# Designed miniproteins, single chains: the designs that were tried, part 4

Each design is a single chain, and the fold is of that chain. pLDDT is the mean over its residues in the fold that is shown.

## One batch from the design tools (miniprotein)

Design m114
Fold by ESMFold2-Fast:
Structure m114 (fold): chain A 59 residues (1-59)
Amino acid sequence: MEEQERDEKIRRAALAAVRESTELLGEVMDAIHNPEKADEVLEKALKRYEELEARQRAA
């Protein structure tokens, strides 16, 4: 019972986190559709992702 409650909370928290990173996902998807600029856009998206992770660790 407790495990089910914990799993539900984890899933909801993951969904909320995904919503926040949806903007970053959009940038990555744009990079995939533009192979010429894929490397440049991907590097930018990776930088933003690292910033998001650093912020999560600071909290």
Scores: mean pLDDT 65

Design m115
Fold by ESMFold2-Fast:
Structure m115 (fold): chain A 79 residues (1-79)
Amino acid sequence: MVAEYRALAAEANAAPSLEEQTRLAARAAELLLEAIGAAELIPLAREAMAAVAAGDLARAAELDAEVIARGRAILAEKA
């Protein structure tokens, strides 16, 4: 899980195209959410990516802030 995230992050850094780097980074983020036990946040993270694709950067920022806040709460609960 964490090893898979690190492998994808390294692959993204080595990727020749920006589009491929972006896809690998998005997949690495999903694996990280699964690794920390926050898989329930994956649909919310996907909504944020859809907002970016639609050009709604304000909505994307709001969704990203919620993912971060909920992710922090999950990590604090496991500490």
Scores: mean pLDDT 70

Design m116
Fold by ESMFold2-Fast:
Structure m116 (fold): chain A 66 residues (1-66)
Amino acid sequence: KPSEEARKIAEEALKRAEELGDTSGFSVVKIAKELAKKHGLDEDEVIQAAYDLLVRRLKEEAERKK
């Protein structure tokens, strides 16, 4: 499971992607890798946290449609 630290960095990566107007998985992953390297975290762990966050956002969006 991704650490709390990795999840926080994944949330920051998604927020930065939103600010840039590009929320594609490629952009989020690129920013997540850069932030993971800057904070000395495992890139794979932060990428996993970013996927978990994107899945959660997708689920919340689907709930609003019901």
Scores: mean pLDDT 75

Design m117
Fold by ESMFold2-Fast:
Structure m117 (fold): chain A 94 residues (1-94)
Amino acid sequence: SGRELVERARELIREAREALKQGDIEKALDLLGEAIDLAEEALKDPDPEVQREAREVLEEVLRLAQEALKQSENKELILRAIGLILRAIGLLLD
């Protein structure tokens, strides 16, 4: 269900935030990528409450991906962070 996808995405967001605090940018980006995939799927749920909560997850992905970008020192991590930022913005505009 979309609710279960949102709950799982929120758990991944918490783990990503902790990874960023520890300086594990690669792990944070991996977790954010999984969270955005779950949020995108949850947006297909007809429940407006699930759609609202999925958008909140996307806003948090955007915020944390911007933080990961600021901490990224190599090209691969920079490009991954930019990709997540663009994807989150695209989903939030629709």
Scores: mean pLDDT 90

Design m118
Fold by ESMFold2-Fast:
Structure m118 (fold): chain A 75 residues (1-75)
Amino acid sequence: SEFDEVIEELRKLLADDPELAAQVITAIKEAMKLSPEEAKRVLDLVREALKRRYPDRQAEIDSIFEKLKEIIEKK
């Protein structure tokens, strides 16, 4: 699925910190159970936290989270 492909991109991006990767993936999966408005809000919070943690990876983080938002909009 598109979602599984995006999750694998995120796992590869965070390969240096597998514990953080697992926590972020869990947070995204939980967010996807919410309404589209609430899901987008949670994704924005996770996105900004990751961009603070990895300022050198902002473009890659933005790409992944834009794909996640597109998946939410298809629901």
Scores: mean pLDDT 85

Design m119
Fold by ESMFold2-Fast:
Structure m119 (fold): chain A 96 residues (1-96)
Amino acid sequence: PVRVAEATVEELRAALEEASRYSDEEIRRELEELVEKETKDAPEEEKEAARRVAEAFLEALRGAKELLRQGASAEELARHLLEVVGPIQSEYVKKL
């Protein structure tokens, strides 16, 4: 979870507030396009792993948007993202 861990708490909040302006369908579409673009020449196993990471990230964003609506702190938002995405990303990187 390098990029999420390196972001400042304020930067994470701002990014999540920006993401909250988009529907879940719009975010899903963007993630699907990103996965297809980044994994064009990758083996099927790597494409499948990337799709799993994207799905986990989408679910993390859904939870983060709900927490944001409830007035959650930036720390709570960051913790939620790290808990959902971190383990899956670590398993993916371990294959490298």
Scores: mean pLDDT 65

Design m121
Fold by ESMFold2-Fast:
Structure m121 (fold): chain A 89 residues (1-89)
Amino acid sequence: MEEVKKLIEEAEEAAERGDAERAAELIKEAVRLLLLSDGASEEIAEAAARAAGETARELVERGAPAHRAVISALFVGLATAVELELEKR
């Protein structure tokens, strides 16, 4: 959990600098670790992490406020994980 928090903080710092690639990589890793710790499969964690990372990249590239970009990306990742879990039923 502490590692995930640190990754999110570093992602916000990267986003504040306009570093979309770094923000995306950090958010991708944060979402992946969070979902794996919550019992998600590697497949679901990777897919959700990719969605979150791409969302973070797009929002930072468009000049969204750093905190809003990071929070939005995290929510996209979590929503994607839930959708994928429901599809397997």
Scores: mean pLDDT 85

Design m122
Fold by ESMFold2-Fast:
Structure m122 (fold): chain A 54 residues (1-54)
Amino acid sequence: TVTSVEEAKTELAKFPVSAIQKVVEVAPGVDRLIAVNDDQIDVPSSLVDEVAKV
């Protein structure tokens, strides 16, 4: 789990948005992004909204 937007953006850059197959809430305010190759990252829900605005 990342604790800052900068850390989350760095981790997200390893997984192209098109490679993210599933988003699941693992804790209040924390979502897990699951890529088609089963790589996973946990990010604050606010970052998921930011990615969606792109």
Scores: mean pLDDT 64

Design m123
Fold by ESMFold2-Fast:
Structure m123 (fold): chain A 112 residues (1-112)
Amino acid sequence: MVQLSQPPSLTVKEGGTVTISSTAGPSVDPASIVSYYWLKQAPGELPQLVIYDTSTVASGVPSRFTASRSGATAYLTISDVKPEDSALYYTLAVDREGRVHRGPGTRLTVEA
């Protein structure tokens, strides 16, 4: 069973760099997770795909967004952060059986 944890909120200054983590519990075999997706949900908007296949940046997403994985932890890094990056960021983890597990999300606040 895959249960994901993310920090509930993070604050970063405009122009700074922030890394958001999403990790499966310590009893989860990292090999059972095939890939991670990152989604961005701004207030009043539908979720937008940011990262797919763990580290691939989606079309139309700025190059200042990057992603990586270490074991059962997925990382989204945003460099040169802008006010429009203030949003809820959450992961989808896809397991070997094709089941999708959703993270609780991290609310990112960008300060001027």
Scores: mean pLDDT 84

Design m124
Fold by ESMFold2-Fast:
Structure m124 (fold): chain A 87 residues (1-87)
Amino acid sequence: MERLAEALRRAAEDQRKLAELFKKAGEAGEISEEEAKKLAEEALKNAELAEELARLAAAGDLEAVRARLRELGASDEEIENVLAFGA
């Protein structure tokens, strides 16, 4: 399932961009610096996880993708959205 792997790699890049945006928002005082740091750290972790999921999807292990997303606290709705975008 190459399309899902590609979508997940793009999601990883988007999460890295979000981390930069959160840092800038904290610097601008739009959110607290502590909140910006937490959100940026979560976005970077999400990027790493998206790359892990992309590798699993490229291997065709969709059950492992679903299981991993659930372990990470993703809702069933979020899981189905990820799979739908990758199909």
Scores: mean pLDDT 76

Design m125
Fold by ESMFold2-Fast:
Structure m125 (fold): chain A 55 residues (1-55)
Amino acid sequence: GSSKLEEQREIAREVAERLRKIGDGTDAGIARAKVLRAQGKEEEARRAFLEGAGA
């Protein structure tokens, strides 16, 4: 059995669910993350995304 795959799928579901909730209120952080990702700044994009998710 692949317990790691099961855990990864659960995490992906939780992230997707949180993103849907955030998309209704705080898409500014998501927009910032997209811009940073396009510039190749994955670490900065991840931070912006998490900040948008938390604030």
Scores: mean pLDDT 66

Design m126
Fold by ESMFold2-Fast:
Structure m126 (fold): chain A 56 residues (1-56)
Amino acid sequence: SMIEERIEEIIREMGELAGPTVSLVARHEIEKAREEGLSDEEILEMLERGLEQLKK
C-alpha cells in the first residue's frame, strides 16, 4: 500500500540522517506498535514527527 511504502521511505531517511541504529530502532518500535494495535496511519504520523526532530 502507499502508506506502507511511505513508512519504509521515512525509515530509510532516518537512517541516512542519523545512522543505521536509528533505522533499526524505528523498525522495532513500529513492529511493537502494530502488535499493540496501532494503525499504519498512526504509525506514519509518529514517524513523520520523529523525522522532523532528526532534521532539526
Scores: mean pLDDT 83

Design m127
Fold by ESMFold2-Fast:
Structure m127 (fold): chain A 68 residues (1-68)
Amino acid sequence: SLAEEAKAAYDKGLQALKAGDIEGAKKYFEESIRLDLEYLREQGASNQELSEAYKARTAEMEKLIAAA
């Protein structure tokens, strides 16, 4: 499922970050965000809800990378 794929990408992003691969982590986190938004769209999320989710997930990605 898209939700499982999003989680797998997120987990890969965390592993890349732990290994010091910042560029790899960014790519995996961006993939996870894309998959999560697609899943929400399939669940009937509005354009406003998708925009808010994108902003929240992007902010979390930036926090994780900055903390590494």
Scores: mean pLDDT 87

Design m128
Fold by ESMFold2-Fast:
Structure m128 (fold): chain A 56 residues (1-56)
Amino acid sequence: PLDPAKTTKAQLSKEIDELEKQGAPKELLDAARAALDDGDKETAVRYIEEARRLLE
């Protein structure tokens, strides 16, 4: 699992970019980016993990 305390904002942004390349829902990726801009890495990680689950 992705740990928001151990993962930088830059690393989370890269994870979002990779999920976008894999066809993850844009709405979840946009929400994750908005959370990162707000400094809320915990919320960003939750949206990233949900996007990953929807790719399965």
Scores: mean pLDDT 80

Design m129
Fold by ESMFold2-Fast:
Structure m129 (fold): chain A 81 residues (1-81)
Amino acid sequence: KAQELLSQGNGYFSLGVQYLNKGDYESARKYFEKSIEYYEKAAELDPSLTPEAYRNISDAYSLMGDRDKALEYDEKAAEAL
């Protein structure tokens, strides 16, 4: 299910945030990267989820400090509406 992939992405995103709060930036990045993989798979399997998935990818890049990628995916999310 595409919704299940989105939920798994949310789980990895939460782990990324937890490690970021602990100052473990390497583990935080690893989990944010996994989160992005699952969000991309969810959007591919169900294009109706693209706006939500891409907003979540934008948030992940923002928390990793990648401002250019965060903006790119935020714009893509808006275009998918």
Scores: mean pLDDT 87

Design m130
Fold by ESMFold2-Fast:
Order: structure tokens, then C-alpha cells, then sequence
Structure m130 (fold): chain A 73 residues (1-73)
């Protein structure tokens, strides 16, 4: 359970970082913020795939990633 818990925390953290960077991009137009958001979202998605057997954790990760996508659109 320690490994799964760590993956959930890391995926959530990366998704939150991606959402924050995406909002920064929308506020400032900084291309570096956009790239950072995309990279963090990608990493969060990779970790979320390892959580597919845990629907609660997967939903949390996908919700955060969706926030980034909505902000970037």
C-alpha cells in the first residue's frame, strides 16, 4: 500500500502543478508556463495509468488533468 499511496500523492501533486502552470499561462501568456503545464500533466497521466485498479485515485488524477486541459483550451 505504501507504493500505491505514494503514486496517488505524486500524481495528484503533478496534476495540481499542471493546473497551476496552465492558469499562469492564461494569466501571463508565458510559453514556459504552458510547457511546464503540459509536462506535468503528461507525468500525472502516466502515474494515473498505474492507478487504473484504484478507481478513486484514478478519478482524482483525471479530474486534475481535466482542469489543466480546460484551462489550456
Amino acid sequence: MEEKRRLIEEATRLAEEAARAAREYLATGDEEAKRRAEEAARRAEELAEKLKDDPEALEEAHKAIGEVQAAAA
Scores: mean pLDDT 71

Design m131
Fold by ESMFold2-Fast:
Structure m131 (fold): chain A 67 residues (1-67)
Amino acid sequence: MSQAIATVIGLELRVIGELLDGDREGAIAALEELIRTVRELAEQGLLPEEEAERLIERAREKIRELE
């Protein structure tokens, strides 16, 4: 759990970094990677499914805002 959360936080920081650099395409790519990684972690049982779905929905909303 702790390692999975650290991985998700690292990806969220990457999204913030891309946004601060003004790279919307990079931010979208990082959000898509976050969605994929969160889904994989949930499938492996390393994240609760409900938490994973919440994180994925939030990331999808952010992608829509950036489009």
Scores: mean pLDDT 81

Design m132
Fold by ESMFold2-Fast:
Structure m132 (fold): chain A 70 residues (1-70)
Amino acid sequence: GKEEALELLEKLGVYAVIKGNEEALELTRQAIEAIEKGDLEKAIELTRKAGELAGRPELAEKAIEAIKEA
């Protein structure tokens, strides 16, 4: 659910920092904000893009699964 989605997005943000991809980090922050506002469709879109840019598409898909349960 929501707690798991936020935890997975936090981990995705860490990988974005390690990779040095500022766009991926900003997208994870925007996805978290979208979840907090209840915009799950936007959160899913932002999470998928962030995962591609951070080089962690598998982690992004796990986060998307958790968002769908939120």
Scores: mean pLDDT 85

Design m133
Fold by ESMFold2-Fast:
Structure m133 (fold): chain A 78 residues (1-78)
Amino acid sequence: MTAEEYEAKGEEYEKKGKEYFKEGKYEEAAKAFEEAARYYLKAAELSKDEEKKAEYRKKALESEINAGLSYILLGLEK
């Protein structure tokens, strides 16, 4: 896969995470955001552009933050 293909998968899982989050499915949301982060990190690894690498790493970090928030809300839900 190319960096762009991994970026697209990251965006797909980020979208799934947001959809699960809206449904109150925080465990599924957290797992989807974790997968998004993994794909963004793969995109960063394959990219030859340092600016694109930084962008992908930032997106991975944002997805990890969203996963952490989802786990916190899962614990607070009941």
Scores: mean pLDDT 85

Design m134
Fold by ESMFold2-Fast:
Structure m134 (fold): chain A 60 residues (1-60)
Amino acid sequence: SRSAENALALIEEDPELARRLLVEVGGMSEEEADEVIRLVAEGRKEEALRILNEHLERTR
């Protein structure tokens, strides 16, 4: 979704801010947020997007 794509773009630009927003606003665990950020850093963007989309679809 557009929200997941926006989150991915923020992770690439400012991973520290993205991590805080995923945890504090998105309701994601620190462990899950760290996993998403790690996947993006490793170039595994499709897997990161899947996790973000699954979380965001549940937290509409």
Scores: mean pLDDT 80

Design m135
Fold by ESMFold2-Fast:
Structure m135 (fold): chain A 81 residues (1-81)
Amino acid sequence: SERERLERLVERLEAIFEKHADQLSPEFQARVRELLERMREAIKAGDLDGARQTLSDLLAFLHRENPELAEEVLRAIGEVA
């Protein structure tokens, strides 16, 4: 289901950001944490449109601030599709 796919995606994204935590600024980590928390709450509430919108916001942030990490996230999205 879309919900299960989004849940798996959030888990994969959390693992990616934990792997790179030592290389990321505190401000970057705080923003990513905020966006992942918003995605988790949207999924929990059954707001799949809100979860997708937050994912889009995360991708826009990553493309601007860390394009290499954006590519890794896009690969993870492809793997759970």
Scores: mean pLDDT 86

Design m136
Fold by ESMFold2-Fast:
Structure m136 (fold): chain A 75 residues (1-75)
Amino acid sequence: MEAIKYLEKAIEALKKGDYEKALEYFIRAARLAVENGLISEEEAKEYADKIAKAINEGDIEKAIEEIEKFKKKVE
């Protein structure tokens, strides 16, 4: 699924320190998952907010964990 590829790219970007690109990839994956009925728009937004907050706080491990949780929900 294309959304899974964007989630993988988001995690890779976080590991490389490219936080803006990581968030962009996550938003693309979340939009695809919502369009395919795998997750609600509201729940996808909650994940995006948690990931952005973790990045802003420097907690990259938590940001990756939230993306992995999202990935499990949409697989």
Scores: mean pLDDT 85

Design m137
Fold by ESMFold2-Fast:
Structure m137 (fold): chain A 60 residues (1-60)
Amino acid sequence: GAMAAAAEARAGEIGERYRKLVTQHRKELVEKHGEPKSFEELVAFSREVAARIQAELAAA
């Protein structure tokens, strides 16, 4: 129905915004710290990206 279509459109917009934020924050982290070299560094890197995105979305 119309409500379901509106919810899907909203989820799509949020998804696109999230993808842009991931790209931006990942690029900034790679420029400052380099690419992760181990699984542990990859996990820490992913958590940092997620934390930055969460802070950005909370501020918006």
Scores: mean pLDDT 74

Design m138
Fold by ESMFold2-Fast:
Order: sequence, then structure tokens, then C-alpha cells
Structure m138 (fold): chain A 63 residues (1-63)
Amino acid sequence: SHFEKGVAAFLAGNYEEAVEHFEKALAEDPDNAAALAVLGAAYDKLGKEEKAAEYFKKSEKAM
């Protein structure tokens, strides 16, 4: 799945690639709280703190 590919990219330190895969996972399931949370984490690693906060907030609402 795109989620699994995103997790693999994130663990490898490929944060831009992880974002791409997690965005595809969210296109298939927009309320996937886990995908929203790890997308936030990937944006945080990229220094995009405002986007990270936005996706963490979306993840909490999706739970």
C-alpha cells in the first residue's frame, strides 16, 4: 500500500518521498488518522512546522 511505502521511505530518511506516499494514502482514505499523523511527522522532519501542526491536528480529529 502507499502507507507502507511511505513508512519505509520515512524510516530510510527520505522524507519528501514519504510525504508523496502518505498523500497518496490519504487520497484513498482521507480520514486515515495514522497517515495524517506520519505525514505531520514527515513535514516536521522537513522543517515545515506549520504544515506538521496542521496534519497533527487533523489526525487528532480523525481519531
Scores: mean pLDDT 83

Design m139
Fold by ESMFold2-Fast:
Order: sequence, then structure tokens, then C-alpha cells
Structure m139 (fold): chain A 77 residues (1-77)
Amino acid sequence: GKELYIEEAEEHIKKAEELEAAGDKKGAAEHYTKAGEYYYLAGEYEKAKEAYQKALELDPDNEEARDNLEEVEEKLK
């Protein structure tokens, strides 16, 4: 259910933070993108937006994060 998606998102945030600390910006961005996807599945659109924005901060060329950010911004209108 929703709580399991939030838990999955939080685990991906933790993994992203570990990779970011290790200097793996692309790996961190991938996990922030996955966290955003799980927050989106949970209906947590603001948290999904924040995760996708963080992914793009670390990897501006991440097409999946960019496209998913546009989709979540439409949900917030």
C-alpha cells in the first residue's frame, strides 16, 4: 500500500545520499529518481517533485527525472 511505497522511496533517498557522499553523482541521481517514482505511486507529489529536482541537480542530463518532474508538476496544478 501507500506506506510501503513511502518506505521504498526513503530507502532510495538513503542510498542516493550514500552514493552522493562517495562522489557518484549519476548513481545518486538514479536513486533520487527512483525515490520520486515511489513517492509518485504513493500520491506524495510534493515529495516526488523534490526527489526529481535533486536528481536533476546532480545529473542535469537525466531525461527520466526531467520527464517525471514535468508529469508531477501537472499533478500539482
Scores: mean pLDDT 89

Design m140
Fold by ESMFold2-Fast:
Structure m140 (fold): chain A 72 residues (1-72)
Amino acid sequence: SMEEEREELRRITELALKRTSDPEAQRAIEEGYRRALELLDEGRPVIEAVNALTAGVLRAIGIEIDKELAER
Protein backbone atom coordinates (compact mmCIF):
# COMPACT_ATOMS: atom_id res chain seq x y z
CA SER A 1 0.00 0.00 0.00
CA MET A 2 1.05 3.65 -0.38
CA GLU A 3 1.18 3.92 3.44
CA GLU A 4 3.65 0.99 3.72
CA GLU A 5 5.77 2.48 0.91
CA ARG A 6 5.83 5.86 2.72
CA GLU A 7 6.84 4.15 6.00
CA GLU A 8 9.72 2.33 4.25
CA LEU A 9 10.97 5.57 2.63
CA ARG A 10 10.76 7.27 6.06
CA ARG A 11 12.85 4.48 7.68
CA ILE A 12 15.51 4.72 4.96
CA THR A 13 15.57 8.54 5.33
CA GLU A 14 15.95 8.30 9.13
CA LEU A 15 18.88 5.89 8.70
CA ALA A 16 20.56 8.21 6.16
CA LEU A 17 20.11 11.28 8.42
CA LYS A 18 21.72 9.43 11.37
CA ARG A 19 24.91 8.94 9.30
CA THR A 20 25.61 12.68 8.87
CA SER A 21 25.70 15.75 11.15
CA ASP A 22 26.38 18.19 8.26
CA PRO A 23 23.35 20.52 7.82
CA GLU A 24 23.85 20.83 4.02
CA ALA A 25 24.03 17.03 3.61
CA GLN A 26 20.93 16.66 5.83
CA ARG A 27 19.05 19.17 3.63
CA ALA A 28 19.95 17.15 0.49
CA ILE A 29 18.53 13.97 2.09
CA GLU A 30 15.38 15.83 3.26
CA GLU A 31 14.85 17.30 -0.24
CA GLY A 32 15.14 13.82 -1.77
CA TYR A 33 12.61 12.48 0.75
CA ARG A 34 10.19 15.37 0.10
CA ARG A 35 10.41 14.76 -3.67
CA ALA A 36 9.82 11.01 -3.12
CA LEU A 37 6.63 11.74 -1.14
CA GLU A 38 5.44 14.20 -3.82
CA LEU A 39 5.89 11.52 -6.49
CA LEU A 40 3.89 8.98 -4.45
CA ASP A 41 1.14 11.60 -3.87
CA GLU A 42 1.00 12.20 -7.66
CA GLY A 43 0.53 8.44 -8.23
CA ARG A 44 3.95 7.98 -9.87
CA PRO A 45 5.60 4.50 -9.80
CA VAL A 46 7.37 3.57 -6.54
CA ILE A 47 10.70 3.26 -8.40
CA GLU A 48 10.57 7.01 -9.24
CA ALA A 49 10.11 7.81 -5.51
CA VAL A 50 13.01 5.47 -4.59
CA ASN A 51 15.19 7.12 -7.27
CA ALA A 52 14.38 10.60 -5.90
CA LEU A 53 15.37 9.63 -2.33
CA THR A 54 18.51 7.84 -3.63
CA ALA A 55 19.51 10.98 -5.57
CA GLY A 56 19.17 13.03 -2.35
CA VAL A 57 21.39 10.59 -0.43
CA LEU A 58 24.01 10.59 -3.22
CA ARG A 59 24.01 14.43 -3.22
CA ALA A 60 24.62 14.33 0.56
CA ILE A 61 27.61 11.99 0.07
CA GLY A 62 28.96 14.32 -2.64
CA ILE A 63 28.63 17.34 -0.32
CA GLU A 64 30.64 15.56 2.41
CA ILE A 65 33.34 14.43 -0.07
CA ASP A 66 33.65 17.98 -1.50
CA LYS A 67 34.06 19.43 2.02
CA GLU A 68 36.73 16.83 2.89
CA LEU A 69 38.64 17.56 -0.34
CA ALA A 70 38.43 21.32 0.38
CA GLU A 71 39.86 20.66 3.91
CA ARG A 72 36.92 22.58 5.47
Scores: mean pLDDT 86

Design m141
Fold by ESMFold2-Fast:
Structure m141 (fold): chain A 62 residues (1-62)
Amino acid sequence: LEEELRKLGVDEETARKLAELISQLPPEDQELVRKLIAQGWLPVGETLEELKAELERMKPQL
């Protein structure tokens, strides 16, 4: 996950922080995030709440 984020242009520190936030999501949402990242989606947000809001916005597009 951190490697995939770095390939999208995220710096190493931010990639680690995002991976930690993603690990706190329910398993189904973690799998969804991994699929979206593989498609080139870049997660945004500094908190779990912001990440959840962005993920909810992306769900209707799948």
Scores: mean pLDDT 74

Design m142
Fold by ESMFold2-Fast:
Structure m142 (fold): chain A 60 residues (1-60)
Amino acid sequence: HHHHMEEQTRQDLLDFTKELVEKALENAKKRGNEETIKIYKQILEDIDKGATAESKGYKF
């Protein structure tokens, strides 16, 4: 089994985007790319907040 190749499941746009950003964040952490890490952490936080706000009519 290869940990380099991750299988992703498409559920909806929010879940798909979150998975992509999580994978990118993991890769950025391995590379020590601090700027990219900050960007992806912000996106993940926005997605988590957006998922909560979606129930309030926020479209994300």
Scores: mean pLDDT 62

Design m143
Fold by ESMFold2-Fast:
Structure m143 (fold): chain A 95 residues (1-95)
Amino acid sequence: SEEERLEEIEERVREILRLLVEGRFEEALRLAEELMASVTDEQEKKLEERYPELAKEAKRLFSHIPNINIVKALLIAAKNKDLETARRLYEAFLK
């Protein structure tokens, strides 16, 4: 179902954030690339509605990037091995 698919996306986001804060950037990057390839714009919008603080923090940290979203923010943090950004995103995810 659509709801089950969104729950799968949420669990992948949680796993990517966990890997990022553990400094496992190569694994986080692989999962973020897989997620980026599979997630639709509508699914990303629903993810932002469920995690508004995470969406807000992603937009704040990446204000210079047009059309930034949660999945893109995770991808960039992983690619740049940016532990500080990873921690801020994880804290926003947890509230």
Scores: mean pLDDT 88

Design m144
Fold by ESMFold2-Fast:
Structure m144 (fold): chain A 61 residues (1-61)
Amino acid sequence: SMEELLRQAEGYAVLASIYLGQGKNEEAKKYAEKAIELAEKSGHEGAPKVIEAARKIKEQA
């Protein structure tokens, strides 16, 4: 469902943030990209917020 895709995207964004905090920049980028893809695929109204957070992680990594 759209909500399941959004929850998966949120999970990957959290994981990307954890890797960024650990200095694991390549893993942070990888999971941030997965978060963006799933959020966009969800079509959910909450997707823009997840995409913004994940994009910020990619920029910092």
Scores: mean pLDDT 86

Design m145
Fold by ESMFold2-Fast:
Structure m145 (fold): chain A 68 residues (1-68)
Amino acid sequence: SKEELVELLTKAGKALRKGDIETAIKYIEEALKVAEGEQKEYLEKAIEALRKGDLETAEKYMVKAVTL
């Protein structure tokens, strides 16, 4: 559900604020399991950005996923 997506991405965002990239990716991967359509595209781009160390781009895509 959208509520589950928001909860998981909120947890991912909190992990990013602590510098815990591994935990953030884990929560986004869980969010991918409940995401549909365009949400999946944004979450995959968020994970890619995190793997490159681009936290700003990752956060932008996480926000886009929840505003769909």
Scores: mean pLDDT 85

Design m146
Fold by ESMFold2-Fast:
Structure m146 (fold): chain A 76 residues (1-76)
Amino acid sequence: MPSVEELREELKRLEEELRKLAAAGKIPQEEYAKVMKEVTRLEALGLQAEARGDLEKAREYLEEAIRIAKEALAKA
């Protein structure tokens, strides 16, 4: 199973890819904003869970954020 650190690095890479596609006009700005709002919300929940020592819940939030980011990339 991936660690919280591995999931954070994966998500950061996906966010960078989405940012590049949005800058190139390859995804609509409205869609990018919507995706990043949800991804950022899940990242915050993951950090809060990790701060509480709930690494399982932190992984769940990060995996969901990664799923959303990957779906957005697939639509571009």
Scores: mean pLDDT 84

Design m148
Fold by ESMFold2-Fast:
Structure m148 (fold): chain A 57 residues (1-57)
Amino acid sequence: EKAKEELLKAIADVLDAIGDLFEAELRGDEEAVKKAEEKLKEAKKKLKEAEAAIEAA
């Protein structure tokens, strides 16, 4: 249950980060792009951890 909830949250965080990156790129805001890339990297890391927890359960 908790692992599934964390997986869904991690998926949502990845989607939000992708949206932020896309908007920053459209505006040509290089600083916002860099921040969004770092956010996406962390979100992907958490997603992999959540997937591993589901697989182990």
Scores: mean pLDDT 80

Design m149
Fold by ESMFold2-Fast:
Structure m149 (fold): chain A 59 residues (1-59)
Amino acid sequence: GLSPEELGKLALEQAKEAIEKGDYRTALRFAGMALLAGADPEEVRKVREEAKKVGEEKK
């Protein structure tokens, strides 16, 4: 299986892809998974902030 480091990186990449697609809920879900896998909290925070902006703009 994937190491925690590989899982965290993959989850962050999926979160960024979801932001590009405008799917902020999916982006927040993957950002949460990245954090649990031990990804950099600062990178996770930036992704979450960007996902929230996408969600607000579509309101």
Scores: mean pLDDT 78

Design m150
Fold by ESMFold2-Fast:
Structure m150 (fold): chain A 79 residues (1-79)
Amino acid sequence: MEEFRKELEKLVKENKVDVIVLDEKASEEKKKVVEEVAKKYGVELIIAPSLAEGQLITRELVKKGKKVIFVSEKSAVAV
């Protein structure tokens, strides 16, 4: 999990991230790390009830000019 934290913090810093969108189905360990990183860097956190809704929310935020990280059970991606 420490590797995931480092990757997420790097993505937040390098991409000037506005919002993290988190899939509710992600592991409890990933959710904890995401919540801690969002709080530490003052980044908005949105919890999506499904992978599909998380992808839709991310797409709409990107259309509005926001820098987004989408976090799922398997990945974290800056968009």
Scores: mean pLDDT 82

Design m151
Fold by ESMFold2-Fast:
Structure m151 (fold): chain A 65 residues (1-65)
Amino acid sequence: GAMREERRREAREVIRLLGEAWAKENGAESFEIEEVGETTFRVVAYKGEEVLEKEIHSPVLEALA
């Protein structure tokens, strides 16, 4: 339903904000978020020639699965 779809959208936005915060904390110049599973995201942060990766799981999306 529309409410479930809205909650999924909000959960994805939370993941984006968490990824951005983590990238900034690590001094990255840019970052990308890749959806690697239904509830799992990979944050790729670029710091000069260094590439940093972090996997984030969404308990909200898991509850909606």
Scores: mean pLDDT 80

Design m152
Fold by ESMFold2-Fast:
Structure m152 (fold): chain A 55 residues (1-55)
Amino acid sequence: SMEGFKSAEEAVNSDKTLTEEQKKEVIEAVKKAKTDDDMAKAAELGAALREKAAE
């Protein structure tokens, strides 16, 4: 959904724990997502990358 795209993109853009490369990957997944399943996958990717990047 359009609101989902904006919300997720804003969250990723404001996330300081993600690297620029990781942010691009998550944002790309969010922008290509058109279903709840795709959005869930993008969120899962973001969470995994945050945990990996969070020191």
Scores: mean pLDDT 67

